Designed miniproteins, single chains. Designs and how they scored, part 29

Each design is a single chain, and the fold is of that chain. pLDDT is the mean over its residues in the fold that is shown.

## One batch from the design tools (miniprotein)

Design m985
Fold by ESMFold2-Fast:
Formats: C-alpha cells, sequence, structure tokens
Structure m985 (fold): chain A 64 residues (1-64)
C-alpha cells in the first residue's frame, strides 16, 4: 500500500531525492507542507522533488 511505502521512507535515517519524489507523487498538493514538516530539507529540494519527478517513479507508484 501507498501508506506503507511512505511509512518505510519515514523510518529511514537518510532520505534521498527519489524518496522525496515518491512522497510528492503520492500526496500531490499536500506534499510540500508534509515534506517541510517531516524532513529537515530545504524548500528548494522540496520544490525540485515536486516539479521534476521522473516518469519511471510515477510508473513505480502505479504498481504499488
Amino acid sequence: DIDSKIHEILQKDKVTLEDLQIIAAVLGEDAEAFLKETFDVSDEEIKKAIENKPKDLEEAIKKL
């Protein structure tokens, strides 16, 4: 489930740009606020994750 994948990412000591892009793809419009509250990452990194997610990540999410 999507919730399980997000929970898995939240339990990581180190999150990657790919992890941020997965969360952004799942949460849509709520992603910016969620990422800002949950992770110690810059606004610029959050915006890049939301704007520039690769197509293969969208396909991976659809297979969840």
Scores: mean pLDDT 68

Design m986
Fold by ESMFold2-Fast:
Structure m986 (fold): chain A 94 residues (1-94)
Amino acid sequence: SELEKVKKELGEKLEEFYALAARHLSPAVFSEFVELLAKMNQAFKEGKYDEAEELLREAGALALAHAPAEVRPEIRRLFEEIMELFEKLKELLE
């Protein structure tokens, strides 16, 4: 189904984003990033899609603010892809 396809693609992109953040963020910033993603997953599980979206945007902003300049374009591109997939998922669930 379209829903399962979008879920799979979003999951794969989120795993890539997590790995990129783990590589390039300091341990303290990465810890905060992980907490934001955990809160996002919990909000999503509870059907609080707007709250989940805001938490995801906060995680992306944190990563972009603290990542080295040379990897920031890659993080931005991946985050934009993640947000597009999240919006599609939200539309399919609402």
Scores: mean pLDDT 88

Design m987
Fold by ESMFold2-Fast:
Structure m987 (fold): chain A 61 residues (1-61)
Amino acid sequence: SPQLQRKLQLNQDIMDGVRQIALAVAKLTKASPDDVAKLQKLLDDEDAKAKAEMQAQAQKA
């Protein structure tokens, strides 16, 4: 649906901003490359979960 597509796009924009902030903090704290990779995976997992919940909610409507 157009409403679902708009919500997914907004979520993507928010997640892009969160990633930029998280990576900037990691750089400032001199996080290891391994920790940065784990952080990116956590952000990817949260993004996937949010998108799955939005899609499931749209199907139940």
Scores: mean pLDDT 80

Design m988
Fold by ESMFold2-Fast:
Structure m988 (fold): chain A 64 residues (1-64)
Amino acid sequence: MTPRELVERIGRRLAEAYRKHPGDEEAIGEEMKRFFREELGLPDDATWGEVGRELGRLIGEAYR
């Protein structure tokens, strides 16, 4: 997946999560964490820190 496609998918998933769980920040956060684990090929127990590191790497690659 390209960094651009990933950003577009993040936006779509976030909008969907907000529609499904209005006012439930915790449920939205857990749904987004699952999304990132799946899209980035990370383990099911990956932390937000690991997600952030992988996103930073992909964004850095896009601007080389």
Scores: mean pLDDT 74

Design m989
Fold by ESMFold2-Fast:
Structure m989 (fold): chain A 70 residues (1-70)
Amino acid sequence: KIPSIEEIYEVLLKLIEELEKDPELYKKWIEAVENSDYEKLKEIVKKVLSEEDAEILIKAIEYSKKLEEE
């Protein structure tokens, strides 16, 4: 099941809140976004979020990756 936009948004807010506490990690996140480094994005998500929240955002990242490749 694809997560709802509301679930993705809530998890993104949690991710941003945690990244704001670690400026070095936030910088790595921005670099990964700019380079479309989806593996690095997933790695950061898994490090910062709970397993449940990470899975929601990872599914969204995988979907974005597929759209960019096709």
Scores: mean pLDDT 78

Design m990
Fold by ESMFold2-Fast:
Structure m990 (fold): chain A 61 residues (1-61)
Amino acid sequence: MLLSATDVRNTILAAGDDAAAVAKQIRDRYLAGEISLTGTPEEVTAALTLAAELAGWDPAP
């Protein structure tokens, strides 16, 4: 399913205290291939970076 990167970012930011839980749900669905993000490369990168930071999705080397 295609989702706007801007909408994903706004959804996470609007969640407030639940932002980490929402980010984790989005991360898990993205990694499962259930969702794909649309937008400019900068918008997609910003949305994924926000989700990674809040969900603890740090791919350390």
Scores: mean pLDDT 73

Design m991
Fold by ESMFold2-Fast:
Structure m991 (fold): chain A 93 residues (1-93)
Amino acid sequence: SSIPKEVLEAEVEAGVAMIRAAVAIALYKAGKLSKEELIEELREAIEELREVEERLERIVRENPDNEAARRALALTRELLEQLEEELERLEEE
């Protein structure tokens, strides 16, 4: 079935985006990344997660009983909220 593979690929892509964001935050806290560079990295991670969200929304619409897809979508939305809140805090400082 193609749907389990598509969900897994989306979860992997979301995970990679979050790892990149976490690394950027850690480098910023260590004084090795500027605030401007961190903002750029977070914006890129948010854009990647938005693409993952759009794909998962399509999968859920076409397969509403697919629990794995619904869970992946909910987690992707939670990760987006976390990164958008972090970005907003940085832009206000």
Scores: mean pLDDT 88

Design m992
Fold by ESMFold2-Fast:
Structure m992 (fold): chain A 88 residues (1-88)
Amino acid sequence: MEEVEQLLERAREHIKKAKDYIEKAKNETDPEKRSKYLGEAAKHVAEAIRLAREAYQLSGTPEARELLDEAEKVRKEVQKVAGEFIKK
């Protein structure tokens, strides 16, 4: 299913971008820049969840489910990292 594979590919790209922004946020000392990086990570993970969910609804495959679960884990990592900065 070409449509499903394209959704999965785009979801993987968004997961990668979210992880890259999480890493940038962890290495950033400026609170305003960290907040912007975490905001970008949140946007990318939300898009990854949306795309992976659509792929799962169309295909019902374990691959699509696993990708959705991975995107949810990245979402929790964004929330955890953001929470660590708020604790200041």
Scores: mean pLDDT 83

Design m993
Fold by ESMFold2-Fast:
Structure m993 (fold): chain A 90 residues (1-90)
Amino acid sequence: SERERVLELIKRMREIFEENKEKLSEEDAKIMEEVLKRLEKLANDKSRSAKEVIEEAKLLLELILEQSKNPVLQETAERMLELIEEAEAE
């Protein structure tokens, strides 16, 4: 199902975050944690479409890339966006 695909995608994004968490500042880790918590909540909300969750994920990650000056946070967000693009290409 589209819901299962979105939940798996967010889980993979969480795994990318966990890989890089020790390289992130406490502040940057909190920013990404809040993004992931929001996406996890939206993905488990049956009133939200899979497309709405993906569009929200892209928006939040693009905002991180535009506003952050931290290379590790930017690289983490870029890897997550790449994962979303790969999922959409199928």
Scores: mean pLDDT 83

Design m994
Fold by ESMFold2-Fast:
Structure m994 (fold): chain A 65 residues (1-65)
Amino acid sequence: SMPDDRALAQAARAAGVSRAAVTAALRVYQEGGTGKEAMAVLEAAGASPDQANRALAALAAAGGL
């Protein structure tokens, strides 16, 4: 199931990244992309590698991955 707006906002806050960046990373997975591609999208939005890893972990916990 896709995470709702609240789950995306929570993941963004937990990782210290924008909600738009988290939504873009989720879109990569929805379109059949890889974790490497999702990481690249988060980093292009200004996330550090640690922040990107936290964002993907939060999305996985919310059932988005």
Scores: mean pLDDT 79

Design m995
Fold by ESMFold2-Fast:
Structure m995 (fold): chain A 84 residues (1-84)
Amino acid sequence: SIRDQADALWAQFEADARAAKSVDEFIDIANRALAQLDELLAASTDKEDRRYIALQQAGITVHLINAIILKKIGSDEIPAINRP
């Protein structure tokens, strides 16, 4: 299902993000995951499926914002990953 695909993309994001060695790698991983979810959203016509995908994108976007803040202050810290 579309939701199973969204869940798989989230799981891939979590795995890749936990393996990241720098905030720059984390930002690249987050941007890639958002792009993949955008493709899934564009292919989805059901309102509730689109809402579910958008919720996953919102969760990744929160992590991306945290990574951007850490990069701007010159931190080596990588954001903790939480499920949306």
Scores: mean pLDDT 85

Design m996
Fold by ESMFold2-Fast:
Structure m996 (fold): chain A 82 residues (1-82)
Amino acid sequence: SSLIERLRRGELTEEDVLQLPGLLIDPWTPSPLLLDPNYVLQSVYFLYKNNFDVEKARKNRLSDPSSSLLPREVYLESLEKM
């Protein structure tokens, strides 16, 4: 199954988690391996917010001028409400 389908089922591996930030990065963004661990939570947040539509989630993340990393707890609270 795809990474997105495994995320929806809660069946993520460690390898899957490391790939999540990369799904929402444009071709000119630095390697996801150099990102803060909070980018995983941010990626999950934007995927849930956009019903697991990767392209829509990427566009919304890149278009939001306030989407600099918010405190970890903000993403966690939002995900708990979804």
Scores: mean pLDDT 61

Design m997
Fold by ESMFold2-Fast:
Structure m997 (fold): chain A 83 residues (1-83)
Amino acid sequence: VEKSLGIWTNLTRSTVRKEPEKPVEEYFKEWKETLEKKIKEAGLDITLEEVLKKFEEELKKLKEKLPELTEPEAIKAAERILS
C-alpha cells in the first residue's frame, strides 16, 4: 500500500523538477480520446466544434486547479509517509 503511494511521489517529484506541465498534457490526451469516442457514439458532427470549445475551457480550468488538487495533495501525502 505504501509502495503504491511511493510511485506517485516519485512521479510528482520528477515532473515538478523536469516538466511540471507533463501531467496536464497526459490528461489532455486521455480527455481528447474520450471526447472522440463520445462524439462517435453520438454520431453528431455538428457537436464536434462545440465539444472541442468546451473541452478547451474545461482544460484551462483543470490546468489552474491541477497543481492545487494533484501536486500539492501528492506532496502532502509524500510528507506524511516520509515523516
Scores: mean pLDDT 50

Design m998
Fold by ESMFold2-Fast:
Structure m998 (fold): chain A 86 residues (1-86)
Amino acid sequence: STLERVRELIAELRRLIPDTSEEAYERKKRLYREAARLIEKYYPTDDVPEEDLDELQREVRRLGLELGRLASEAALARGKALEELA
């Protein structure tokens, strides 16, 4: 499912946060863009009960917030590594 794919992308991004190499940073950007795209395009199917729609919408918002936090963590880690090299 779309939300399962988003969770997989977030898990991979989280795993890569400590790796401040250029290669890992480019991979983190690709993972972020894919997850963000999937979240932006997500729409519940017509077969989802109306009572479950609010829960799905909350899950989508939660995943979006988690993705934003991970992006901030990755940027902070990269910035610190670059400062240590300067």
Scores: mean pLDDT 76

Design m999
Fold by ESMFold2-Fast:
Structure m999 (fold): chain A 74 residues (1-74)
Amino acid sequence: NVEEMEKLAKEAVEALRAGTLEAFDRAVELLGKISELAKSLGVEPEYEDLKSGVRSIEEFEEELKKIIEKAREK
């Protein structure tokens, strides 16, 4: 559900802020879960955009927020 996506998004952002390889792997895993939840709610996420276009942690957080907003509207 949307609340679970928000929790996973926050955890993914926090993992990226940690700056380790283990934290990065965790963030990627969490992105996968967010993507599956979005699809279950009828939203095809711009998951590829998250992976290809992110230049900062702040931009990543905003992109996740947009996916969650789309899920809420479905």
Scores: mean pLDDT 67

Design m1000
Fold by ESMFold2-Fast:
Structure m1000 (fold): chain A 86 residues (1-86)
Amino acid sequence: SLGEKLSKRTAEILEERGLSQKQLAEELGVSETVVRQILRGEVEVFAALPEEKRRKIAEYLGLEVEEIERAVREEFRRLLTAGIER
C-alpha cells in the first residue's frame, strides 16, 4: 500500500518533470538508492529515514503527510515483527 503509493507518485513526478532518478534524489536530499527502492515499492529504506526527511519527501511528492506517516508506522510494526527470532 505505502510502497505502491510512493512508487506510483515518484514515477509520475519523474515522468512529468523529465527528471532522472539521480536528479530527483538531489531534489529530495536523499541517495539515488532511496529513489530506486521507492520506485520498486520497497518501503524499508524510506521508513528508515528520519521523520523530518520523510515528511519533506511526502510534501514534495504532493502526498498527505499524516497518511504517509501512519503508513510508515504500520511498516515499522511489520519490520519489528519480522525480527522476533533473533
Scores: mean pLDDT 77

Design m1001
Fold by ESMFold2-Fast:
Structure m1001 (fold): chain A 79 residues (1-79)
Amino acid sequence: MTLTITLEHESREKALKAGEELKALGESHGYEVEVEEEGNRVTVTFRGIESATALAALALQAVAFEIEGVKLVDFRLEE
């Protein structure tokens, strides 16, 4: 499965930080992670995951608590 999460923050630097936190989290669990920056949005793609829902919930919770003002723009799961 592939999970794609798009996050937004009014600050481009904070959006990038959120993407890097998600990348670090995914890589710490042994997943392949790609990060794309688009203005004040960051798209993080996780590949090779067995439980996308559990990973997504953990990742979103982590960035929401560490970086105030982060907004979830898109959440996409593909098999």
Scores: mean pLDDT 72

Design m1002
Fold by ESMFold2-Fast:
Structure m1002 (fold): chain A 55 residues (1-55)
Amino acid sequence: SGAEIAAQASELARQYKAGKISEQEYLDRISELLGVEVRSLDEAERLVVREVLAE
């Protein structure tokens, strides 16, 4: 569901901002979570916001 996707995306973003995962690892995990290829941090942010707003 969108809520579960949003929660996992928020957790991944938190881990990236805390330096626990790399930018590439973050982008790869977001791509898997959303089922689309995400190539940049800006794209990841836009797609995550879309999932949050869908709730």
Scores: mean pLDDT 77

Design m1003
Fold by ESMFold2-Fast:
Structure m1003 (fold): chain A 72 residues (1-72)
Amino acid sequence: MSIEEYMDRVEAEIERRAPAVAEEAGVAEEDVRRAAYHLLAGDVLGLRELPERVQEAAARLVTEAEAAAEAA
């Protein structure tokens, strides 16, 4: 699998999983998605603008999305 195909799968899994992760964490779905994309891009400054709870939820979301993308 190319890096582009892998990243497309990670993004698809983020979009699929974000609603459930946001509900479990008690944060806005849009904030979790935004934070997850900041994490994937290595954008430390963008992450620092978000609440710690959102950052934690996004880290979990990205970890789950990467694992699911690898398993597919």
Scores: mean pLDDT 80

Design m1004
Fold by ESMFold2-Fast:
Structure m1004 (fold): chain A 55 residues (1-55)
Amino acid sequence: ALLSEEEIRALIEEIRAAHPDASPMELFAMAVQRLAEEGQGAQFATLARLVAEIA
């Protein structure tokens, strides 16, 4: 099943908490890797939009 926007937001916050000095680009790269490992490639566009909202 595809992750919801709320689950992707939670993932972004998890990564930010672990890497507080990460740039938006580094945060996006780490989140892309996590989503790819979980087979969530279809959610890359949603991730890009949500990271842009936070940055």
Scores: mean pLDDT 79

Design m1005
Fold by ESMFold2-Fast:
Structure m1005 (fold): chain A 66 residues (1-66)
Amino acid sequence: SFLEEAEADIARLEATVGPESGELARRVVEHILENGEDADKSEIERELLEARAKKGGKYEEYQKLL
């Protein structure tokens, strides 16, 4: 299911980038669940870019969740 796949992806992201990335990823998943697959992801993408720049994380891992 979507939730099971999302949880697996979040766990992988936390393992590779760190626990803070999992928290951000959960917010992205919640936004998609609340607004559907047509959800405007541009603001979330901006937040992910800012988080990546601030923490020096692996940006490509964040993008897999969008």
Scores: mean pLDDT 62

Design m1006
Fold by ESMFold2-Fast:
Structure m1006 (fold): chain A 70 residues (1-70)
Amino acid sequence: DEEENLKRAKAAAKKTEELKDNKELSEKGAKVIAGIASSLSLEQVEELKKEAKSEYAKKGFEEAAEEVKK
């Protein structure tokens, strides 16, 4: 479900932003974001990347964008 995955991607990004001071958990958050967001459209992923506040959340969305482009 695209709507559910969009909600999950936003929640994962927010959680990753809350954990920004913990590099290990932020890196895991980026991987979770990449997995969830890979099911979204490229336009949705690019928009979420622009809205992301943490570097790790942006990295997760960038990995998802590359996966969607394949």
Scores: mean pLDDT 79

Design m1007
Fold by ESMFold2-Fast:
Structure m1007 (fold): chain A 82 residues (1-82)
Amino acid sequence: SPEEIADRAYELMRERAKGKVSDEALDAARNAMLQLLRGGYSVEEVADVLEKAANALSTDPKYQDLAEALRLGAEALREIAK
């Protein structure tokens, strides 16, 4: 289900973040992936969307935490898709 995929991705994101990314940013990334998965996008499509969002946000120091959380989310989804 979308919820099971998002929860498993969130677990991987937390493990890889190792406290270097805020819980707020990780939660925002999980919520974004869950909404896209519920909207009928594939895991690979959601990973692409999150990666593009991370790249766009990474240009602004204000959004570093969110950019990293979205990048970790994309990586976690690609790992699950293997």
Scores: mean pLDDT 88

Design m1008
Fold by ESMFold2-Fast:
Structure m1008 (fold): chain A 81 residues (1-81)
Amino acid sequence: SEIDELYEEILEIIEKLPEEAKEEVTRLLEQALNSTDIEEMDKKLQAALLIAQEHLDEESLKKLAELLGRLARLKVEELEK
């Protein structure tokens, strides 16, 4: 699935994070993907990005933000059906 492919790419970027940050970001992403509330999903994704920005270079952060945006869009489309 396109969501699964995007999640794999996101995990590759998250592998660059320190272990504690990686665990927290992964937890937030799992909570976002399991959310049925678009607002709650967005809050979890924003929290994950905020943690990641302290540990990632500009290029990796930009790529993560783009992938998270695509993931959020696909999840919204799924929830609206």
Scores: mean pLDDT 83

Design m1009
Fold by ESMFold2-Fast:
Structure m1009 (fold): chain A 75 residues (1-75)
Amino acid sequence: EEDARLEADAGRAKEAIARYTSQLNKEAGKEALDDEQIAAARNTVLPLDGLTPEQRRARLEAIIANGKAAEEALK
């Protein structure tokens, strides 16, 4: 249940991150991307294969947090 919720939230977060990076590419490009935003983008494409349940949850939670930040930036 918790993992399914995290995966659903991460999916939404991935879309928010994609929209944010697309907007930055049109407006400012790489100068607006810091290490945290780059890590967020990388985490959306990296597979969850080979991770322990704890590592998987941590990855999904990080994606969700970064997605929320991207969603706020898009407002």
Scores: mean pLDDT 62

Design m1010
Fold by ESMFold2-Fast:
Structure m1010 (fold): chain A 81 residues (1-81)
Amino acid sequence: SPARAIAEAAEATARYLRKHGASPQVGADNARQLAEAARGSGAEETHRALEKAYQEMVKAKTGDEAADSLERAAREIRAAA
């Protein structure tokens, strides 16, 4: 399903952020792209979870904090699907 693919992409981005110590901005940008994809497919709950993660990541100071937000969003997306 589109929701499952988006959850898997969010989880992959979270792993990248943790492994490479990447900027939280990388996570925020990816969450925004996934949110737009979810909106285009009509997946409202998926879109809302990713928009919430984006707002949290804009305030995040580390890639680990951004990864936490993406992992939470992925869990919410999987639970709603």
Scores: mean pLDDT 84

Design m1011
Fold by ESMFold2-Fast:
Structure m1011 (fold): chain A 76 residues (1-76)
Amino acid sequence: KVPSDEEIREAYEELKRLLLEYMEKQKFSPEEKAAALAQLEQLEEKILSIKDPEERKKAYEAVLKEIEELKRLLEE
């Protein structure tokens, strides 16, 4: 299934939450956290601009893998 814009935005919201949690645990500065969020926002807009269904699906699957990896790191 090709992901909708809403599904992509929801995945990035989850990724942002997990990344912030991880960065707080690792004692990153507020400036570093803000920079990381800005970078994710740019990547989100890039994936939302993908018109090719296969490319869009591949990019979405990559985001889901990053979410699972961050969840694994937070469980340790």
Scores: mean pLDDT 82

Design m1012
Fold by ESMFold2-Fast:
Structure m1012 (fold): chain A 88 residues (1-88)
Amino acid sequence: MSLEEKKKRIRELTEALRSPDPAVRKKALEELIKLLEELLKNPNPELIPELEEARKVVESLLDDPDPEVRKLAAQALYLIEQVLEKMK
């Protein structure tokens, strides 16, 4: 996946996290977690703006009415913080 494809994918997943459908939010979090695990192995600082935006949305999901969304959001937030720390 190219850098531009990674940027687009993070933006698409971030938009899916804003869905009114909890099933869409859960799937987006699961896919984001997989991408973040890959980025932990190969961090790219050019992705910082997209990850900072995703972090803001994921933080809002810690108060989501769906308990599985809250659980996945906590996991995703932990991974985003780890990836961003490696990029600094």
Scores: mean pLDDT 87

Design m1013
Fold by ESMFold2-Fast:
Structure m1013 (fold): chain A 94 residues (1-94)
Amino acid sequence: MEEEIKKLAEEIRELIKERFDKDTQEALEEIIDYFVKNKDLESLLALKEAVKTGDLTIWLITRSILEGDEERKPSRKTKSTELAEELAEELKKK
């Protein structure tokens, strides 16, 4: 399982480098490192699918919350917003 987590993280990093700008790569790298440390294979798989489809809304919201940028925080409470808030709180405890 540890080897699978590391390999999956590498695959996601390669996909990010090809598809996204430098700032987005940096934000996603922080999230990847968090999941690798927690051995969260399920979240890494979800992130890989999000990267492949280009639907990074939840991950970008998470980064915005970590930066404390209130203007970027969604005004509506959705499943993605709730997950992003939970993830941001966990990352802040680092």
Scores: mean pLDDT 66

Design m1014
Fold by ESMFold2-Fast:
Structure m1014 (fold): chain A 72 residues (1-72)
Amino acid sequence: MNRTQQIIDDAKSLTPLQLIGRILRLIGDIFELERQMQVATGQQLSQLQSQLSQLQNDLAAYKKAFQILQQE
């Protein structure tokens, strides 16, 4: 189910700098997962792929929230 509204509500409680910091941390976490996936196999790889998908969805939602708030 779409978490976008919960993430937007969270983003509204943050300063612009804190929101940017959260986006940058998510990008870093995604990069680290992609590196781990290069050496992972079987069940571990499947778990990392699921985590990557979740982080990518969260990142997209935070980027959307940032765009909305920046235009205010």
Scores: mean pLDDT 78

Design m1015
Fold by ESMFold2-Fast:
Structure m1015 (fold): chain A 67 residues (1-67)
Amino acid sequence: MEDPALLEKYKEQVIESYRVLNPDASEEEIEAFRAEVDKLKTVKEVLEREIELAVEELERAVRRVMK
């Protein structure tokens, strides 16, 4: 069973990662992302979302080099 405190901690970590990777994101965009993260029920889902953010950053870096 998920530990609610641990789940909340990982959710906050993912939101912080989103802010770092998207410095130009508006308050509304960050709040919308928080709402999506709040739908996640397991630590596994939260970690999968964090991996997706890392992959998106890598894709942006690759596109920047390919230009």
Scores: mean pLDDT 77

Design m1016
Fold by ESMFold2-Fast:
Structure m1016 (fold): chain A 89 residues (1-89)
Amino acid sequence: MSPRERLLAAAKRIADLAHDPSLSPEEVLERTREILRELHEAGVISEELYEEALERLEEISKLPDEDVAAALERLVADLTARVLEALAA
């Protein structure tokens, strides 16, 4: 799987988790941390972006439950755009 394919698959997995009504916000965030770790281990995201993503995820964990999905979508969209730009350079 290419870095681009792996990134897009991960972004979809996180979006699906954010909109899964059977999962708590805490479960969504924990699974998102796992997906980000997999991307970092695969070299798809840089150390700097990985650290920034984990920090932003920690901030999202402090939001009201109803705001978590929208904040997570914004994080994923931003990270996806930044990584795709880096891969295209």
Scores: mean pLDDT 84

Design m1017
Fold by ESMFold2-Fast:
Structure m1017 (fold): chain A 81 residues (1-81)
Amino acid sequence: MMSRAQLETLLRVAEHEARELLEEAKRRGNEEAIKLGEKVLEMVRQGRRMLEEGAPVEEILRLLEETSRLAKEARKVLEEH
């Protein structure tokens, strides 16, 4: 089972990846990918706040699974343009 310390590390990595995705989307001027990237970044930051407030690990993991799905969608949008 994932510890809160491991989850904090995972959230930090996810935030870095979300920032990189958003920066690439902005560089390419793809408004759809920018919107998705901004949403992913906000969701990762929400997960961080949830962790700090003592939310269940399972809820934060569910949020991270959703952020991963949206990040893949954003990358697909960037690759197809």
Scores: mean pLDDT 82

Design m1018
Fold by ESMFold2-Fast:
Structure m1018 (fold): chain A 85 residues (1-85)
Amino acid sequence: SSAAKLAEEAARTLAEVAAGLRALAQQSTPEVADLLDKAVVAGFAGNVATMRRYAAAASQALTDPALAAQVDALAERGAKANERL
């Protein structure tokens, strides 16, 4: 069904978002890495509001605007994926 395909695509997108945030965490300070890990956990739990808060905190703590933009883009993708699950 179309609903099953949308759910599968959303689950795949959420996994890709988690992988992206974890990759950025490995390149970041321990403070930013902790915030990104908390965002991933909240995202998989379906807690979009908490995910967005942790991702925003990580973005604000980043000194590189390009990395901050990547975090913001991944958080938005994760939020949209959660709306389809």
Scores: mean pLDDT 84

Design m1019
Fold by ESMFold2-Fast:
Structure m1019 (fold): chain A 71 residues (1-71)
Amino acid sequence: MSPGEQAGYAAGGAGGLAGGGPGGTRFGKIMVENSGGDSEKGARAGGYAGRGAAEGGPETALIGGMVGSQS
C-alpha cells in the first residue's frame, strides 16, 4: 500500500472503533486529510477500514482495509 493508503487504513480503523460505522467512514476521511496523506486512496482505505472496525472489530477492519486499498 502507498503511505497514504496505509495512513488512511490506520486512521479509519481507529475512527471506526470510536465513532461506529457511519462515523468511522467520515472520521477516516477527515483524519487522512489532516495527516496529509493521499486523500483519494487513503480516504477510501480509511473509510472501509473504519466501517469494518466499527462493525466487527479488528478482523473486519483488516478485510475492509484490504477491499478499500484494492478499489
Scores: mean pLDDT 58

Design m1020
Fold by ESMFold2-Fast:
Formats: sequence, structure tokens, C-alpha cells
Structure m1020 (fold): chain A 110 residues (1-110)
Amino acid sequence: PMTVTVSPSSVTVKEGGSVTLTFTASKPFNGKVDWFKQQPGRGPVGLIENGTTLLPGVSSRFQGTIVSDTTAQLTLTNLKLSDTALYTPVVTDDSGVLFSGQGSLVTVVA
């Protein structure tokens, strides 16, 4: 099994600002990291598949990047109040086992 972390674990950003969330795994994940957004009291919604592929209907303000075999990033630009959510990476290993980081709580303020 691998250990996965996301930094920052929580951040407050002004509306119109930007933030980059960094996913780090203790072992290579072969670019197979998916990012999810979960607003308070709601279920998770997919944002990015396979590190870089934006899902249909997801704003281009979200970007996924693979930095190395153990590091991926989710960048949020031109933040809106509606972007206040928990952002969680999920990685699948070669045996199909899912690993998730604790996630990052992004709070957007006016």
C-alpha cells in the first residue's frame, strides 16, 4: 500500500484568486489520479481523470498536472464562492485498489 498526502490540507482564498493543491504519493501512481470536488452536505463530483483530463462540463478554471511519478497538482484559477469545497485525489494502483488522500478544504471568501 501507498501513503498519499495533499497540501495544503486547508486554505482560505479571496474570490478571483488562485490556489494549487499538491498530491504526493509514497510510491509511483503512473498518472492514474482522479480529482473530486465535494461541497458541504453534497456528494462528490468528478473534476479530473488520469491526472490531466478535464471531465465534461467542468470549468477550464480547473487544471490537472502530473509533476512526477509521485506528484500531481490541481490548480484552481479565478476562484468563485461556489468553489468552496473539499478537493480529494483518488489514485488506483496496478491491482485496482483505490487510495485517497485526506483532501484539501478550500474556502473562498469575498
Scores: mean pLDDT 83

